# Designed miniproteins, single chains, continued (2), part 24

Each design is a single chain, and the fold is of that chain. pLDDT is the mean over its residues in the fold that is shown.

## One batch from the design tools (miniprotein)

Design m4801
Fold by ESMFold2-Fast:
Structure m4801 (fold): chain A 92 residues (1-92)
Amino acid sequence: SMEERLAKLERLKAALRERLGLSDERIEAILDAFALSPESTPNSRLAKLAGVSVGTVSRARRLMEELGVTPEDLREPILQREVDVLAEAVRA
């Protein structure tokens, strides 16, 4: 469900913030890079897309594996953000 995906993502974001010391901006950039890139994408490419070190991407990937977060789980919240932005624009 969406609620289960959001809960997993909140845990991932907390782990990225607490264990890797990342800002919310860097967390969003990393998660967007993972969501929008093929699973075969090298860590060096993801690092360039997210504006972080290769080591940070490697640790983020490990946290995703530990928490059972897939790239598909990341794509659903991106789509929901776009829907929410459009809904707000229509109401304005």
Scores: mean pLDDT 75

Design m4802
Fold by ESMFold2-Fast:
Structure m4802 (fold): chain A 62 residues (1-62)
Amino acid sequence: SSAEMQERISRALLPVMFEARERGLSPADISHLALEGIQMLREGVSEEEVVEKMRRRVEELL
């Protein structure tokens, strides 16, 4: 269901988004990164790979 997919997406991205916030990334940048992560998951990229890519993006933005 769409709800199950949304929960899986949120679960994959929440740890990275919280980490980004703790490291000082702005709420706007965090929101933008979350949307990019959601797009990758929708395109069939694995949750683990999306998390790794998002973590690299956070490091690049800091």
Scores: mean pLDDT 80

Design m4803
Fold by ESMFold2-Fast:
Structure m4803 (fold): chain A 62 residues (1-62)
Amino acid sequence: MKVYTHTLKGDSAGSIAAAILIGSLEGADKVKLTNIPEKLLPWLEKEGWEILDDTTAEKLLS
């Protein structure tokens, strides 16, 4: 399984969209986000991300 890891810079949904785009372009099976602000965790969970801890989440792309 190929995983693309993206470290968020700030609390913007645009950073998450960029992570998904880059992961998809690289042919990754999964995107892993790190350095997630706590306030984004409920939104990520609603959007189908698996919350791993208080700063990290993963999503399957394929």
Scores: mean pLDDT 78

Design m4804
Fold by ESMFold2-Fast:
Structure m4804 (fold): chain A 70 residues (1-70)
Amino acid sequence: STDEEIKKKLAELKKELVEMVKAGETESQIRRKFTEGSSKILALAKSRDQVSAANLEAIKIWNEIKELMK
């Protein structure tokens, strides 16, 4: 389903962002990857509810990545 695809792709994006942090990539590069990746994933949503759920998960991922960069 679309919900499962979005959830899987957000989890894959999170893993990639964690790897970028560990590799010492700049905050600007990591933020760009997050913005571009999350935008593409959210474009898969077919309803406002799916967009809202995906956006909340994306925000949660970004907050976790910010903590790792400290």
Scores: mean pLDDT 86

Design m4805
Fold by ESMFold2-Fast:
Structure m4805 (fold): chain A 67 residues (1-67)
Amino acid sequence: EVDELLARLEKLSQEAKELGREDIYKTAEDAVAGSRAALAAGMDPEHVARFLRRTVERLEAEIKAAK
């Protein structure tokens, strides 16, 4: 699930970049980098997955509103 959520964020990052929404692009990139760092530091994957799911939902809504 974490890998799938990271892949979704990377896709959202690309969509945001194509829409010219650097703010959304940066938020998605920061979320990916932060989640990878947290996992490397031994953070609970379930906790990371919850954060990623919420972030994906928020960014998907922002991209939908931008279209």
Scores: mean pLDDT 80

Design m4806
Fold by ESMFold2-Fast:
Structure m4806 (fold): chain A 62 residues (1-62)
Amino acid sequence: SEIEELGRRFSAAVAAGDVEGAREQLKALAELGGVPAPSDEETATPDGALLAGKRILTAILG
C-alpha cells in the first residue's frame, strides 16, 4: 500500500539523517491519511521527525 511504502521511505530517510526527505514523506502520509501536515519546525530534527511520524501514523492507523 502507499502508506506502507511512504512509512518505509520515511524510516529510511530518518536512519540516513535526511531530515528534508523524512519531512517530504510525512507530508505525503498526512495528505493520504487526511490528517494535519507536519510543520517545518516540528520536523527540523530527526527526533522531531520521529515524533511527528508517530503522531501521523497513530492518527491514520487508529
Scores: mean pLDDT 82

Design m4807
Fold by ESMFold2-Fast:
Structure m4807 (fold): chain A 84 residues (1-84)
Amino acid sequence: SMAEEEERKLREWQAIAKLALSEPELEELGKRIEEELAKAPTSEEARKRAEELVKEVAEKLSEELREAVDRGLERSRERVEELR
C-alpha cells in the first residue's frame, strides 16, 4: 500500500537523521508534537494537527537530511580512499 511505502521511506530517512542529529534534538521535536496533539479538542482535529506538523517538520527536516546524507557520503568516500 502507498501508506506502508511512505512510512518505510520516512523511517529510512529518519534513521539517517538520527545519525546526524543529536538525541536531545529528536527528543525535543517529539515533545513538541506530543504537546500539540494533547491540545486538540477532538481526535479528528488531533489527526489533522499531527498531519500538518509532520508535513511542516518533513519540509524542514528534508533540507537537514539532505545535508546530513551529503556529509555521511563524503566521510564514507574518505574512508574508502584511505583503504586504497
Scores: mean pLDDT 59

Design m4808
Fold by ESMFold2-Fast:
Structure m4808 (fold): chain A 87 residues (1-87)
Amino acid sequence: GDEMRSTVQFGIGDALRRGVVLIRSGASDDEVADTIISLLRQTAERFPEHRDELQALIDRIEAARKAGASAGDLLTILGQFGLQLDE
């Protein structure tokens, strides 16, 4: 129960932290998006029970990127999803 949820939340938090580091290092919006999506896919592979929820998040990030969202906007989407999992 709680241990699995904490691990998924940790994976989302790790993706957020890595995204912030990449932005500070001058990485492009595409590099940040690709890194976030890769980490979320790795989390979905480790926790198949959350695959549908994580895939919906990946789809939302891809749609936002296609619409011209900045790396900062993508991190905001990821953070909002992480907060919803804490309930």
Scores: mean pLDDT 77

Design m4809
Fold by ESMFold2-Fast:
Structure m4809 (fold): chain A 57 residues (1-57)
Amino acid sequence: LLQQVRGVGQALAQKLLDHFGNLENIRKASLNEMGSVKGVGPVKLVELGVFLKNLYG
């Protein structure tokens, strides 16, 4: 799933994994919580939506 996300998604996934520790924690986190992670700003929330659809669907 992560590898199918664009390169920007890989960088985003790495930041989220570093903060939350694993994919399950990322899946459980809210978009607001994800947006508060260092290096993940509000502009990245749209990309987070795409990322979550790849993880969830």
Scores: mean pLDDT 63

Design m4810
Fold by ESMFold2-Fast:
Structure m4810 (fold): chain A 75 residues (1-75)
Amino acid sequence: MEVSASYTSASGDSASITVKDGEVSGSSGPSPEAQFAEKAAISYAHQKIHDGKEVTSEELKRAMELGAENQRLLA
């Protein structure tokens, strides 16, 4: 099973995450927003996998959005 999500900032930087067979991989552009989006989604995916719960693309995208928002509030 493969689940993926992506985030694009207002500046055009993107972040993506893929969860395949319990393995998590991600990538992000150089902006702090994109990097925080990637890290938030990775942390969320690892937590759900550890808890034996399913991960959805909607949940990953929401985690990315919250990560990017948190970065903007700290900047």
Scores: mean pLDDT 79

Design m4811
Fold by ESMFold2-Fast:
Structure m4811 (fold): chain A 75 residues (1-75)
Amino acid sequence: LYRLDEKLMKLIKTVTDKEEFTLNEISTLIGELLKKLKAVDEETGLVTNKEINELFGAESLSLFELMQKVETHLL
């Protein structure tokens, strides 16, 4: 099981009360977070939510780039 760092946990706490996750649970929770925030542009597939993009230090992210950056926040 993985723990998330403090910065990523602040976002994930909006969709779960859990503190430890499998990789499948993390992928599901990221999907739920993106859906809750309406954070994905349907035409481009890019993540356009400012809070998420500021956390990962980008102006926009593809879903692939987002998942790569999420892996750097696993403990």
Scores: mean pLDDT 77

Design m4812
Fold by ESMFold2-Fast:
Structure m4812 (fold): chain A 58 residues (1-58)
Amino acid sequence: PPPSPEEVAREVAEELRKIGDAIDEGIKASRETLAKGGSREEARRAMLKVMEEHGGKG
């Protein structure tokens, strides 16, 4: 059967949730880096690295 617009919207929403989870993990890593006295640049790198690790694999 053809995918309904509701099914497509649900699939997109699920993909957005996975992206959101990766972003949340990145933000947590960033905050932990700053809390441990890391620089803003170190926090940025930690965030991007964690997002790449979690966003690519779900």
Scores: mean pLDDT 77

Design m4813
Fold by ESMFold2-Fast:
Structure m4813 (fold): chain A 72 residues (1-72)
Amino acid sequence: FKEEAEKLVKEAEETKGPDVAKQVRDTLEIGLSHSKSEKSKEYILKIAEAIAKGDEKAFKEAAEKFAEELEK
């Protein structure tokens, strides 16, 4: 998981720049601190990936599923 997180931050920095890389890193740090299960970690990775790619639809979908998983 941590290796995948670091890879996403690096890819975001190289393709989108430092501001997006910071958003990806902050999202992963906040998400990990609130993660209760492996599913919530999977959803936070999808959120970070969507931010790195600039995919707003994928971001909203993953964020909703992450919030639902946190409620359980």
Scores: mean pLDDT 75

Design m4814
Fold by ESMFold2-Fast:
Structure m4814 (fold): chain A 78 residues (1-78)
Amino acid sequence: DELLERIERVGLRAYLAAPTEEERAAVAAASQQAVDIVNASPSLEEALRQLEAALARETDPAARAVLGEVIRLVREAL
């Protein structure tokens, strides 16, 4: 799936760019959550709602950046 491949690449780039173990863990968790949401959601519209809710609860700036980029990709796929 092209969308999932793009989401995974966003997460990988952010993970490799993260300067600390704590930031890498936050990015990895956000990336996995985004993939899980997209895979488990019955529609991209529902995936978008769940991703926006996840972003609203996220406090780590790098994880927020990953979720924000994934949200943009999902919106483009709608």
Scores: mean pLDDT 87

Design m4815
Fold by ESMFold2-Fast:
Structure m4815 (fold): chain A 89 residues (1-89)
Amino acid sequence: SEKEKLVKEAVDYIAEKVDTENFKLTEEQKEKLGKFLLTATPGEVTPENLAKLLKISKGTASKILKALEEWVEEKLKMSILEFFELIHS
């Protein structure tokens, strides 16, 4: 679906943005992140919930969510709330 394609593009961007010598998202973590974004309510998309889901630090989870926000604003020209409304519609 178009929503699944958008979420995949977001996850691929996030993975590239947070790729460092000390951290890289695994394929399993990318799949879990994508499914989480498609199924979680906006209020559940928090650093705490993401850290638990992906078994990463809250700091890394915050960087992931910031990368998502940046991608949505820069690439789609919409707010993060509008993005969640779009993918959950």
Scores: mean pLDDT 83

Design m4816
Fold by ESMFold2-Fast:
Structure m4816 (fold): chain A 67 residues (1-67)
Amino acid sequence: MIELTAEDIPIAKEVRIEHIKETAPPELQPKLIEAEERIMEELEKNNGEGLGSTLNPVEQERLKKRL
């Protein structure tokens, strides 16, 4: 298991936004992306603590390929 830190937040955010664009209806994408940006800002303030637990298995696999 890869330990995720605050340095991984930008890549994790990119992965989550990509997943939203693939799975969410176009009408909901802006709202979901805004919510993800707020979550990532909070994780950054907490030095990346809990980042791994916020990602689903698909997002974790994509993140691993970029690290």
Scores: mean pLDDT 73

Design m4817
Fold by ESMFold2-Fast:
Structure m4817 (fold): chain A 75 residues (1-75)
Amino acid sequence: ATTYEEEVLEGTEVGEATIHIKVRVTTGTEPDGYKRLVDAEIEELRAESEDPEVAERLKEEVEEHIRGLKEFSQA
């Protein structure tokens, strides 16, 4: 049977902006041991930059990436 595990991943990346993200990830483990992402939900997302437009752009890019992972996982 497929086993499901939830984990909260938190990270901070520093580049053009400081991005702090907290994501709840659900992983499915198949009977053969293959692990795959089955869900991802943003719990917290902050972006800080001297340029507010850069911060907002990077925040939107992260949100789109996570949404794409979630949609792919439901296929």
Scores: mean pLDDT 73

Design m4818
Fold by ESMFold2-Fast:
Structure m4818 (fold): chain A 77 residues (1-77)
Amino acid sequence: ARAEELAAAAARLAALLPDMDRPENLATGLDVQELALDWVEENLDREPHITPEQIAQARAQLAQIRADPEAAIAASL
């Protein structure tokens, strides 16, 4: 189930937190966030404070980070 996939991905991310400056580990973090957005989008009817527009904006931001991970890492400083 998606909850199991998200839990497994979150556990992997937790192990990588000290080394998030590495592109491979950053990609894992982005995958976890994408799964979380998928879950929220499927449950939007239960989250009236979150709009489809906000989900789309978050996905666009993740896509920008995937396209230029070095700039994203530099900006986090």
Scores: mean pLDDT 67

Design m4819
Fold by ESMFold2-Fast:
Parts: structure tokens; sequence; C-alpha cells
Structure m4819 (fold): chain A 81 residues (1-81)
């Protein structure tokens, strides 16, 4: 799961606030989908988070830690809305 990997990367980078925001956001999406699997907004947010998480993982694996941090901050800011 790309999202779980991105959260782990956030913790490894010392971004505890962003990690918690993403954990809470994913929990809310998963709960919404458990209640209604046809919830289009929740499905779109799940897809967006998966895509963003893959970009974070790629940057981190390429040694671009500052880029990974930037992408994590951006994703967490979106998740706070």
Amino acid sequence: NAVEKAIKIAKELGMEEEAKVLEDFVQRIDQALAENPENLPARLWRNYVELASNRIIKAYEQGKKEEAKKLLKRLADVARR
C-alpha cells in the first residue's frame, strides 16, 4: 500500500505532524468507503492519495529527501481541508 509507505517515510523524515494528518485522513476515507463503497468523493480522494504517495516514494527512493518532504507537506495540507 503506497499510502502506508508514504506515512512511514514521513515518520522517518521526522514529519510526525504530516504523518498523523495523513493517517487520520486515510482512516476517514476508509471509514466512508466501508459505509458506502459507491461514495465517489471518497473514491476520488483515495485515488488522489495513492497517486501522491507514489510520487513521495519515488522521490525518497531516488535520494531526493527535500522533494519528498515538499510533496508530503503538500499532501498533508490538502488532507487538512
Scores: mean pLDDT 84

Design m4820
Fold by ESMFold2-Fast:
Structure m4820 (fold): chain A 92 residues (1-92)
Amino acid sequence: SINEYALRRGIAAGLSEEEAREAARRAEELAREIIEALKAGDLEKAAEKTVELLRLMEETGIETEEAAVALVAFATEVAVNEEMRKLFEEAL
């Protein structure tokens, strides 16, 4: 879902309302893909999608609850999985 907080943050960063809504939708889709990749054990896809999400958030200022949940799940995996850390560093 697109939330009012994420929309306001994007607009404050200089995005139009349409651009902010699209960025929020993309962030939610990337968050979903990260969670699905982690559940499937697809570490490379999880790392690549997390880098895409982080870049989107840096470029747009968009923050969503779904993105926060996905980033916490990914950070937890990185903390316990050395291969995930290496893949994440390679994707940066």
Scores: mean pLDDT 80

Design m4821
Fold by ESMFold2-Fast:
Structure m4821 (fold): chain A 87 residues (1-87)
Amino acid sequence: SKELREELRRIAEKLLESEDPLARVAGRQLLEALEAIERGDLLTAEIHLGLARISLGVMKLIGADPEILELIERGLRLLEELLEEAK
């Protein structure tokens, strides 16, 4: 879905503008995964999905901002849905 891709891009871009360096890492992983899906490179997209999940896990352990965590979780859910649509 174009709408889901646009929403994921907005989330990734918002995370990239964050003052939290780990939020920016998560944003880059989500954006790289989205761009891989747009190229039809689903393997690369799944790798970046995995890296974004690791970033979220680390951020939860260190007690990062709950609002940032919610954005990353939403981005991951959208990315998972886009990957299922691409199969």
Scores: mean pLDDT 88

Design m4822
Fold by ESMFold2-Fast:
Structure m4822 (fold): chain A 82 residues (1-82)
Amino acid sequence: SKVVKIKLDDGSVIEIEVTDEDSGIDLIEEIIEKSTGKSKEKAEILLDVMKEYPELEKKLKEIFLSAKEEVTLEDIAEKLSE
């Protein structure tokens, strides 16, 4: 497993543990549960995008596993759009 740190819009940092059992949807749902305000709204938008484009689930997990430092939801969205 790998722990990924996500910096939210309010400056707080949440930790997401990525395991082989987690899907990209599971990871975004955990972010939604741990976040509030603008960050929660952004995470809900990312969840909707991943439900429309299921291929992004694997890409999201790979983004999390390759993260070396703190990432923002904007960084994740940008990498998913590439």
Scores: mean pLDDT 80

Design m4823
Fold by ESMFold2-Fast:
Structure m4823 (fold): chain A 95 residues (1-95)
Amino acid sequence: SVEDIINELQKEVDEVQKKNPDKKKLYEQVRDDLIEKARQIQQALDQGDFEQAELLGGELVKDVVDYKLLSGDPDLNKVMTDFVRRVLAYAEERL
């Protein structure tokens, strides 16, 4: 479920944030932004709006690319990559 994917993201972000407490604000922003986008994708799928779900999926990929460039943190970058993979797989199963 999308909630399981979100719960895993929250756990993984908390673990990498513990290693870099000076970046707490960035990690919280990344977490919150990615969760919001995943919920928007779920809502679009629940409404049968597959065109909107595809658009939001593309936006999620772009957000992750932008955050990877901003963060430069390989641990956070892996967490974001795994999250996108899980969200897109969830969306594809519902298309």
Scores: mean pLDDT 87

Design m4824
Fold by ESMFold2-Fast:
Structure m4824 (fold): chain A 83 residues (1-83)
Amino acid sequence: GGFEVGDVLEVRTEDGLVFIGVAQTEAKKPGDLLTIKVPGSDATITIKITELLGDDAATGVVVDSDLLPVGTKVTIRKLGKKE
């Protein structure tokens, strides 16, 4: 369960905004911080994991980002790995 460095992730907000990014940090349990970098940009989204939803998904809240307000609730889904 959780996320590894190099995982390709979909980050979805409740209002339907979608970002695809690559995990820069490991997050294995609720309370862990997951930093995702958007390809082709220096923009990052740092999310605090609130719940793990099996092996491929989690819920979280944005704690630091250039793209989303702090406090934004998101769903994260694993799409694959970047080599």
Scores: mean pLDDT 84

Design m4825
Fold by ESMFold2-Fast:
Structure m4825 (fold): chain A 84 residues (1-84)
Amino acid sequence: SLETQRRIERYRAELKRDIEEAKKIDPEVASLLQEAYDAVERGDFDRAIELAEEALKKAKTPEQKVLVARALGNITRIRELREE
């Protein structure tokens, strides 16, 4: 539905913002989240989640952990909406 597509676009935009914020803090974490985003765009959600979980393991500060957890949440929400 159009409503579902708008929700996917919002979560995708939030994921992009989280990646840009991560770039300011840790390039390695940002790189993993960018790869996760690219996997989402290919429809490879298993790979996207694996990459985001790897980013979470590499996150050292509370700020990084919050950003990565939010990104992982956005990936999971996009996956659930795409099952339509």
Scores: mean pLDDT 85

Design m4826
Fold by ESMFold2-Fast:
Order: sequence, then structure tokens, then C-alpha cells
Structure m4826 (fold): chain A 77 residues (1-77)
Amino acid sequence: MELSREIADDIRYTGGAGMTKEQRELARKALEGDKDAIDAFLAAQGLPVRPDDGPEDVRAAIDAQEAKRLAELRAKR
């Protein structure tokens, strides 16, 4: 479904509307390649932090969380 650009960007960064503004900003920096932000974001998700972790790993974690949320919404329908 088409959303406003700002809402769509927020969903892309955080895997949905459930994250705080601080977590959203951290996810944005991590996706931009900030290694400290990548490590902090993955640790906050309970995932193991690896030296080779990059924005793609953060993106995959966000996508997985969004997929779970969407599956839950479909099950609720």
C-alpha cells in the first residue's frame, strides 16, 4: 500500500512503526555504514556482532522483523 514518503522511510529503517525515534536514528546511521551504529543495532536486536557486519546485515535484520510483523497482522485478519 502506498504511504506518505516520511512514513515509508520510517518503515524501511525500523522494520515498522514499533521502534523509538532513537532506535530509528540508530538504524539509519547503521544503514549508512556507521560501524558503531551497526554493532549497537545488532546487539540491541540480540544478534551476534561480527567484525564483517555491514549495512546489508542491518537491512536483513530489519526486513526479518518487518516480515514477522506483517505475518502477525495477516494472522490477525
Scores: mean pLDDT 66

Design m4827
Fold by ESMFold2-Fast:
Structure m4827 (fold): chain A 100 residues (1-100)
Amino acid sequence: SKEQIEELNKLRLEAIKSGDVETIGKVLNQLESFYEQRYSKLAELEKKNPALAEQARQDIEVDKNEIFPVLQELIDQGKLPPELVDKFEKIKKNVEEGLL
């Protein structure tokens, strides 16, 4: 929903500003949950509500352009634990191969 996207955007912004591993973990858990429940079914959503499918694609593009580069930089700097690295790589792979 729009409210879930707005909440995710607030959590993302807070995580980026804090650099806190626990907060980043919460953001990744939210992204995984939303992608699994909403974005992984984009083909079904497109058939039922094309406008919501388009909004979901736009939200994914925002994540790819804003949150993914910041998370990748943290990984490249060795600032994330292996469990969060693995979770992010799974999310990236799902977005690149399964959702769009």
Scores: mean pLDDT 73

Design m4828
Fold by ESMFold2-Fast:
Structure m4828 (fold): chain A 98 residues (1-98)
Amino acid sequence: MAEKVKKENEELLDKALEKALKELADHPELQEAVKRFVEAAKKLITKLVEEGKIQEAELLTVGSVMLLLAIVEEYRLTGDAEAALEALRKATKELEER
């Protein structure tokens, strides 16, 4: 069960990452911030699954995907790279502090 949940969560995050990187192809710094955010999310999700906190891991996976896609869409609508970078860095720090 745990191994299957880890794989499914990683697949969802990887799919969101690929979409985000494609949408942000014109901004390398945003691509780097997105990669760092996804890496932090994967690390915490893996830890939660190993601790048996399956529901918390699934909620974090969905929340991370939704937040990432929302930040990317806001950047597409506004062109505000600084706001997107700040949001990604803040989210990454919050994940790392857990």
Scores: mean pLDDT 82

Design m4829
Fold by ESMFold2-Fast:
Structure m4829 (fold): chain A 71 residues (1-71)
Amino acid sequence: EEDDAAFDAVIAKLPPEHQEIVRELREAVKKAKSPEDIVELSPLLKEFFGKDKLTAQELEELIGRILAEHH
């Protein structure tokens, strides 16, 4: 819950288009049990990235990349 509040504060600094993308990426990571687990993307993420599924590790790398570009 506190981690989610800290995450939301960081997301608020992103462009509106990226805020929802990063939130959905984080929710996808939460569904995985290990970095190698394949997670099915939401319709929004499928449209944004042009992919149906990604591993939890790939999802975390995308979150880190988006946050680094706006940090």
Scores: mean pLDDT 75

Design m4830
Fold by ESMFold2-Fast:
Structure m4830 (fold): chain A 81 residues (1-81)
Amino acid sequence: SEADKIVEKALAELEKKGMKLLAQLLEDRYNEYKKMVKDESRLVKIIEQLAKWAELLAQKAEEKGRKLDSMDDVLALMREG
């Protein structure tokens, strides 16, 4: 439930920024970890790191005036640092 609250907050922020693909990638990855990781404390640490990654990538996209409409867009932005 704590992990669920962290992901819900991160998804809401990404949706507010129009980052629909990043939101979907974060949710899909979280759902995979949720099935594999039975320890709530460990799951919380994983989702905190994933949320931080998504937030940083969204911030970089906004700063550079780029839209993330495809996985190729995400990978291109990641390659730039």
Scores: mean pLDDT 81

Design m4831
Fold by ESMFold2-Fast:
Structure m4831 (fold): chain A 83 residues (1-83)
Amino acid sequence: SERELAEGVLLALRKLAEVAPPELSGEILEEVDVMEANLPAVLAGDPEAQAKIEEAARRLEELLAQVPEEARLKALEAAQAEW
């Protein structure tokens, strides 16, 4: 389902924050928290919540570009094992 896919992505991002450099970890978690807080409203069709998730996703793309590939691979393995 859409909710299960979204929850899986958020889990993967949290696992990424655990292995990311400390300076990026906090910023990644802030954006993930925004996405989690707005997910129920987005699934209910709230356009304001949709805009907030889109902005958080954009900021996450910029942050993820700074995370080393080795850390991204470790996060993916951890998320897949737990999910």
Scores: mean pLDDT 80

Design m4832
Fold by ESMFold2-Fast:
Structure m4832 (fold): chain A 97 residues (1-97)
Amino acid sequence: SREEAVRFAAESVLEAARSFDEMLVERFEEELERKAEETKKAAEKSIEEGKKKKEELEKFAEEGLKKLAGSERAKKRAEEKKEEILKEVEEYLKAKE
């Protein structure tokens, strides 16, 4: 029926939107991890360069979360990952002082 076709189409769109939101969160988490590794590598050359990269990472994380479209669950997951990564980078830099 037309009603069944409309329902199927709506469900397909919602499923695609959910998959897209999950992909955006995964992409954001991967970029956070990549930038964290770049920050650690910069700190190996110079602690001052590491600190500058950490500031760039913090700005990236804050702006990324603000731009992240998605459910409250996806945003919460991204925020928790941000806090984990920033804490790891801070502990790494502190150990290099």
Scores: mean pLDDT 78

Design m4833
Fold by ESMFold2-Fast:
Structure m4833 (fold): chain A 70 residues (1-70)
Amino acid sequence: KTYDAEKVAEQLRAVIESGELKFGPDTDPVVAKLLLSMTQEEVDEFLKMDREEQIEFVREKMEELGYEVE
């Protein structure tokens, strides 16, 4: 999908790093899982958020997805 998916992935990485969010040894699988779970509406909403709101969104979304650290 071409709707700035690469830019969204990059933004998700930046948010995870700046928010000190650690869900495992690798960030890439977390970013991919987030992108695959998000609807177009959620992506558009996320991109309109401020950094602090984006950090909270990512935390809530990962909790909703039941992500477990191994």
Scores: mean pLDDT 70

Design m4834
Fold by ESMFold2-Fast:
Structure m4834 (fold): chain A 68 residues (1-68)
Amino acid sequence: ANEVAQRAYELAKELLAEDPSLTAEEIAERLRERIPEVDSVEARRVGDTLVVTVTVDGQRFKLEVPVA
C-alpha cells in the first residue's frame, strides 16, 4: 500500500467528519497543502462518495471516501 495515498484517504475522511459541507475542491486544496508528497490531487463528489485521485511519484491512486 502507498503510505501517502493512505494518509490522503485518512485526512479526507477526517475533513469530511469535521465539516461535511466542504466541497470536493476545498478538500483537494487542503490535501495538497497538508501532504506535500503528492504530485497532484483531484476530488469529485459522486453520490454519497468523495472520489479522490492522488498521484505520487507517477503512480495514480483512486480513493473512495464515504461522506458522513
Scores: mean pLDDT 81

Design m4835
Fold by ESMFold2-Fast:
Structure m4835 (fold): chain A 68 residues (1-68)
Amino acid sequence: SLVEQIEQELNNLEERITTEGSTLSVEERIDLEVQLGVLSIRVVTSGASVDTKDHLFARIDELELLLS
C-alpha cells in the first residue's frame, strides 16, 4: 500500500538521521530535509485516514527537528 511505502521510506530516513546525525554535512542535511518535504506531500495526497496522517506527520516533524 502507499502508506506502507511511506512508512518504509520514513524508517530508512530515520535510521540514516539517527545513525549519521553528528557526521552529516550541510549538503546531506538539506537533501534529507527535501526528502522529508516530499514525504509530507505524499502523506497529504495519500488518501489515508486522519489518524494515520497525523501519526506520519508527527514522525516527519520529529526527524525535521533532528536536522535543524
Scores: mean pLDDT 86

Design m4836
Fold by ESMFold2-Fast:
Structure m4836 (fold): chain A 59 residues (1-59)
Amino acid sequence: MSAEEREELERWLELARELAKKSKAAGLTAFHDVVEAARGRDEEIEREARELLEEVRKQ
C-alpha cells in the first residue's frame, strides 16, 4: 500500500472517531467500514479500527 493510501485510511479512522462521539450507531458503522477498507491492506489500521469498534460497542 502506498503512503498516500495509508494516510487516507488514517484520516478515515480519525473521522470515524469524531463521528462516534456524536452517535454510537454512526460510529459503529464508520469503524466497520474502516476495518473492511484496511482488510488485507494495512494490518495496523485494521487492528486499531477493530479495537475502537469493540470499545464503542462496550460503551
Scores: mean pLDDT 79

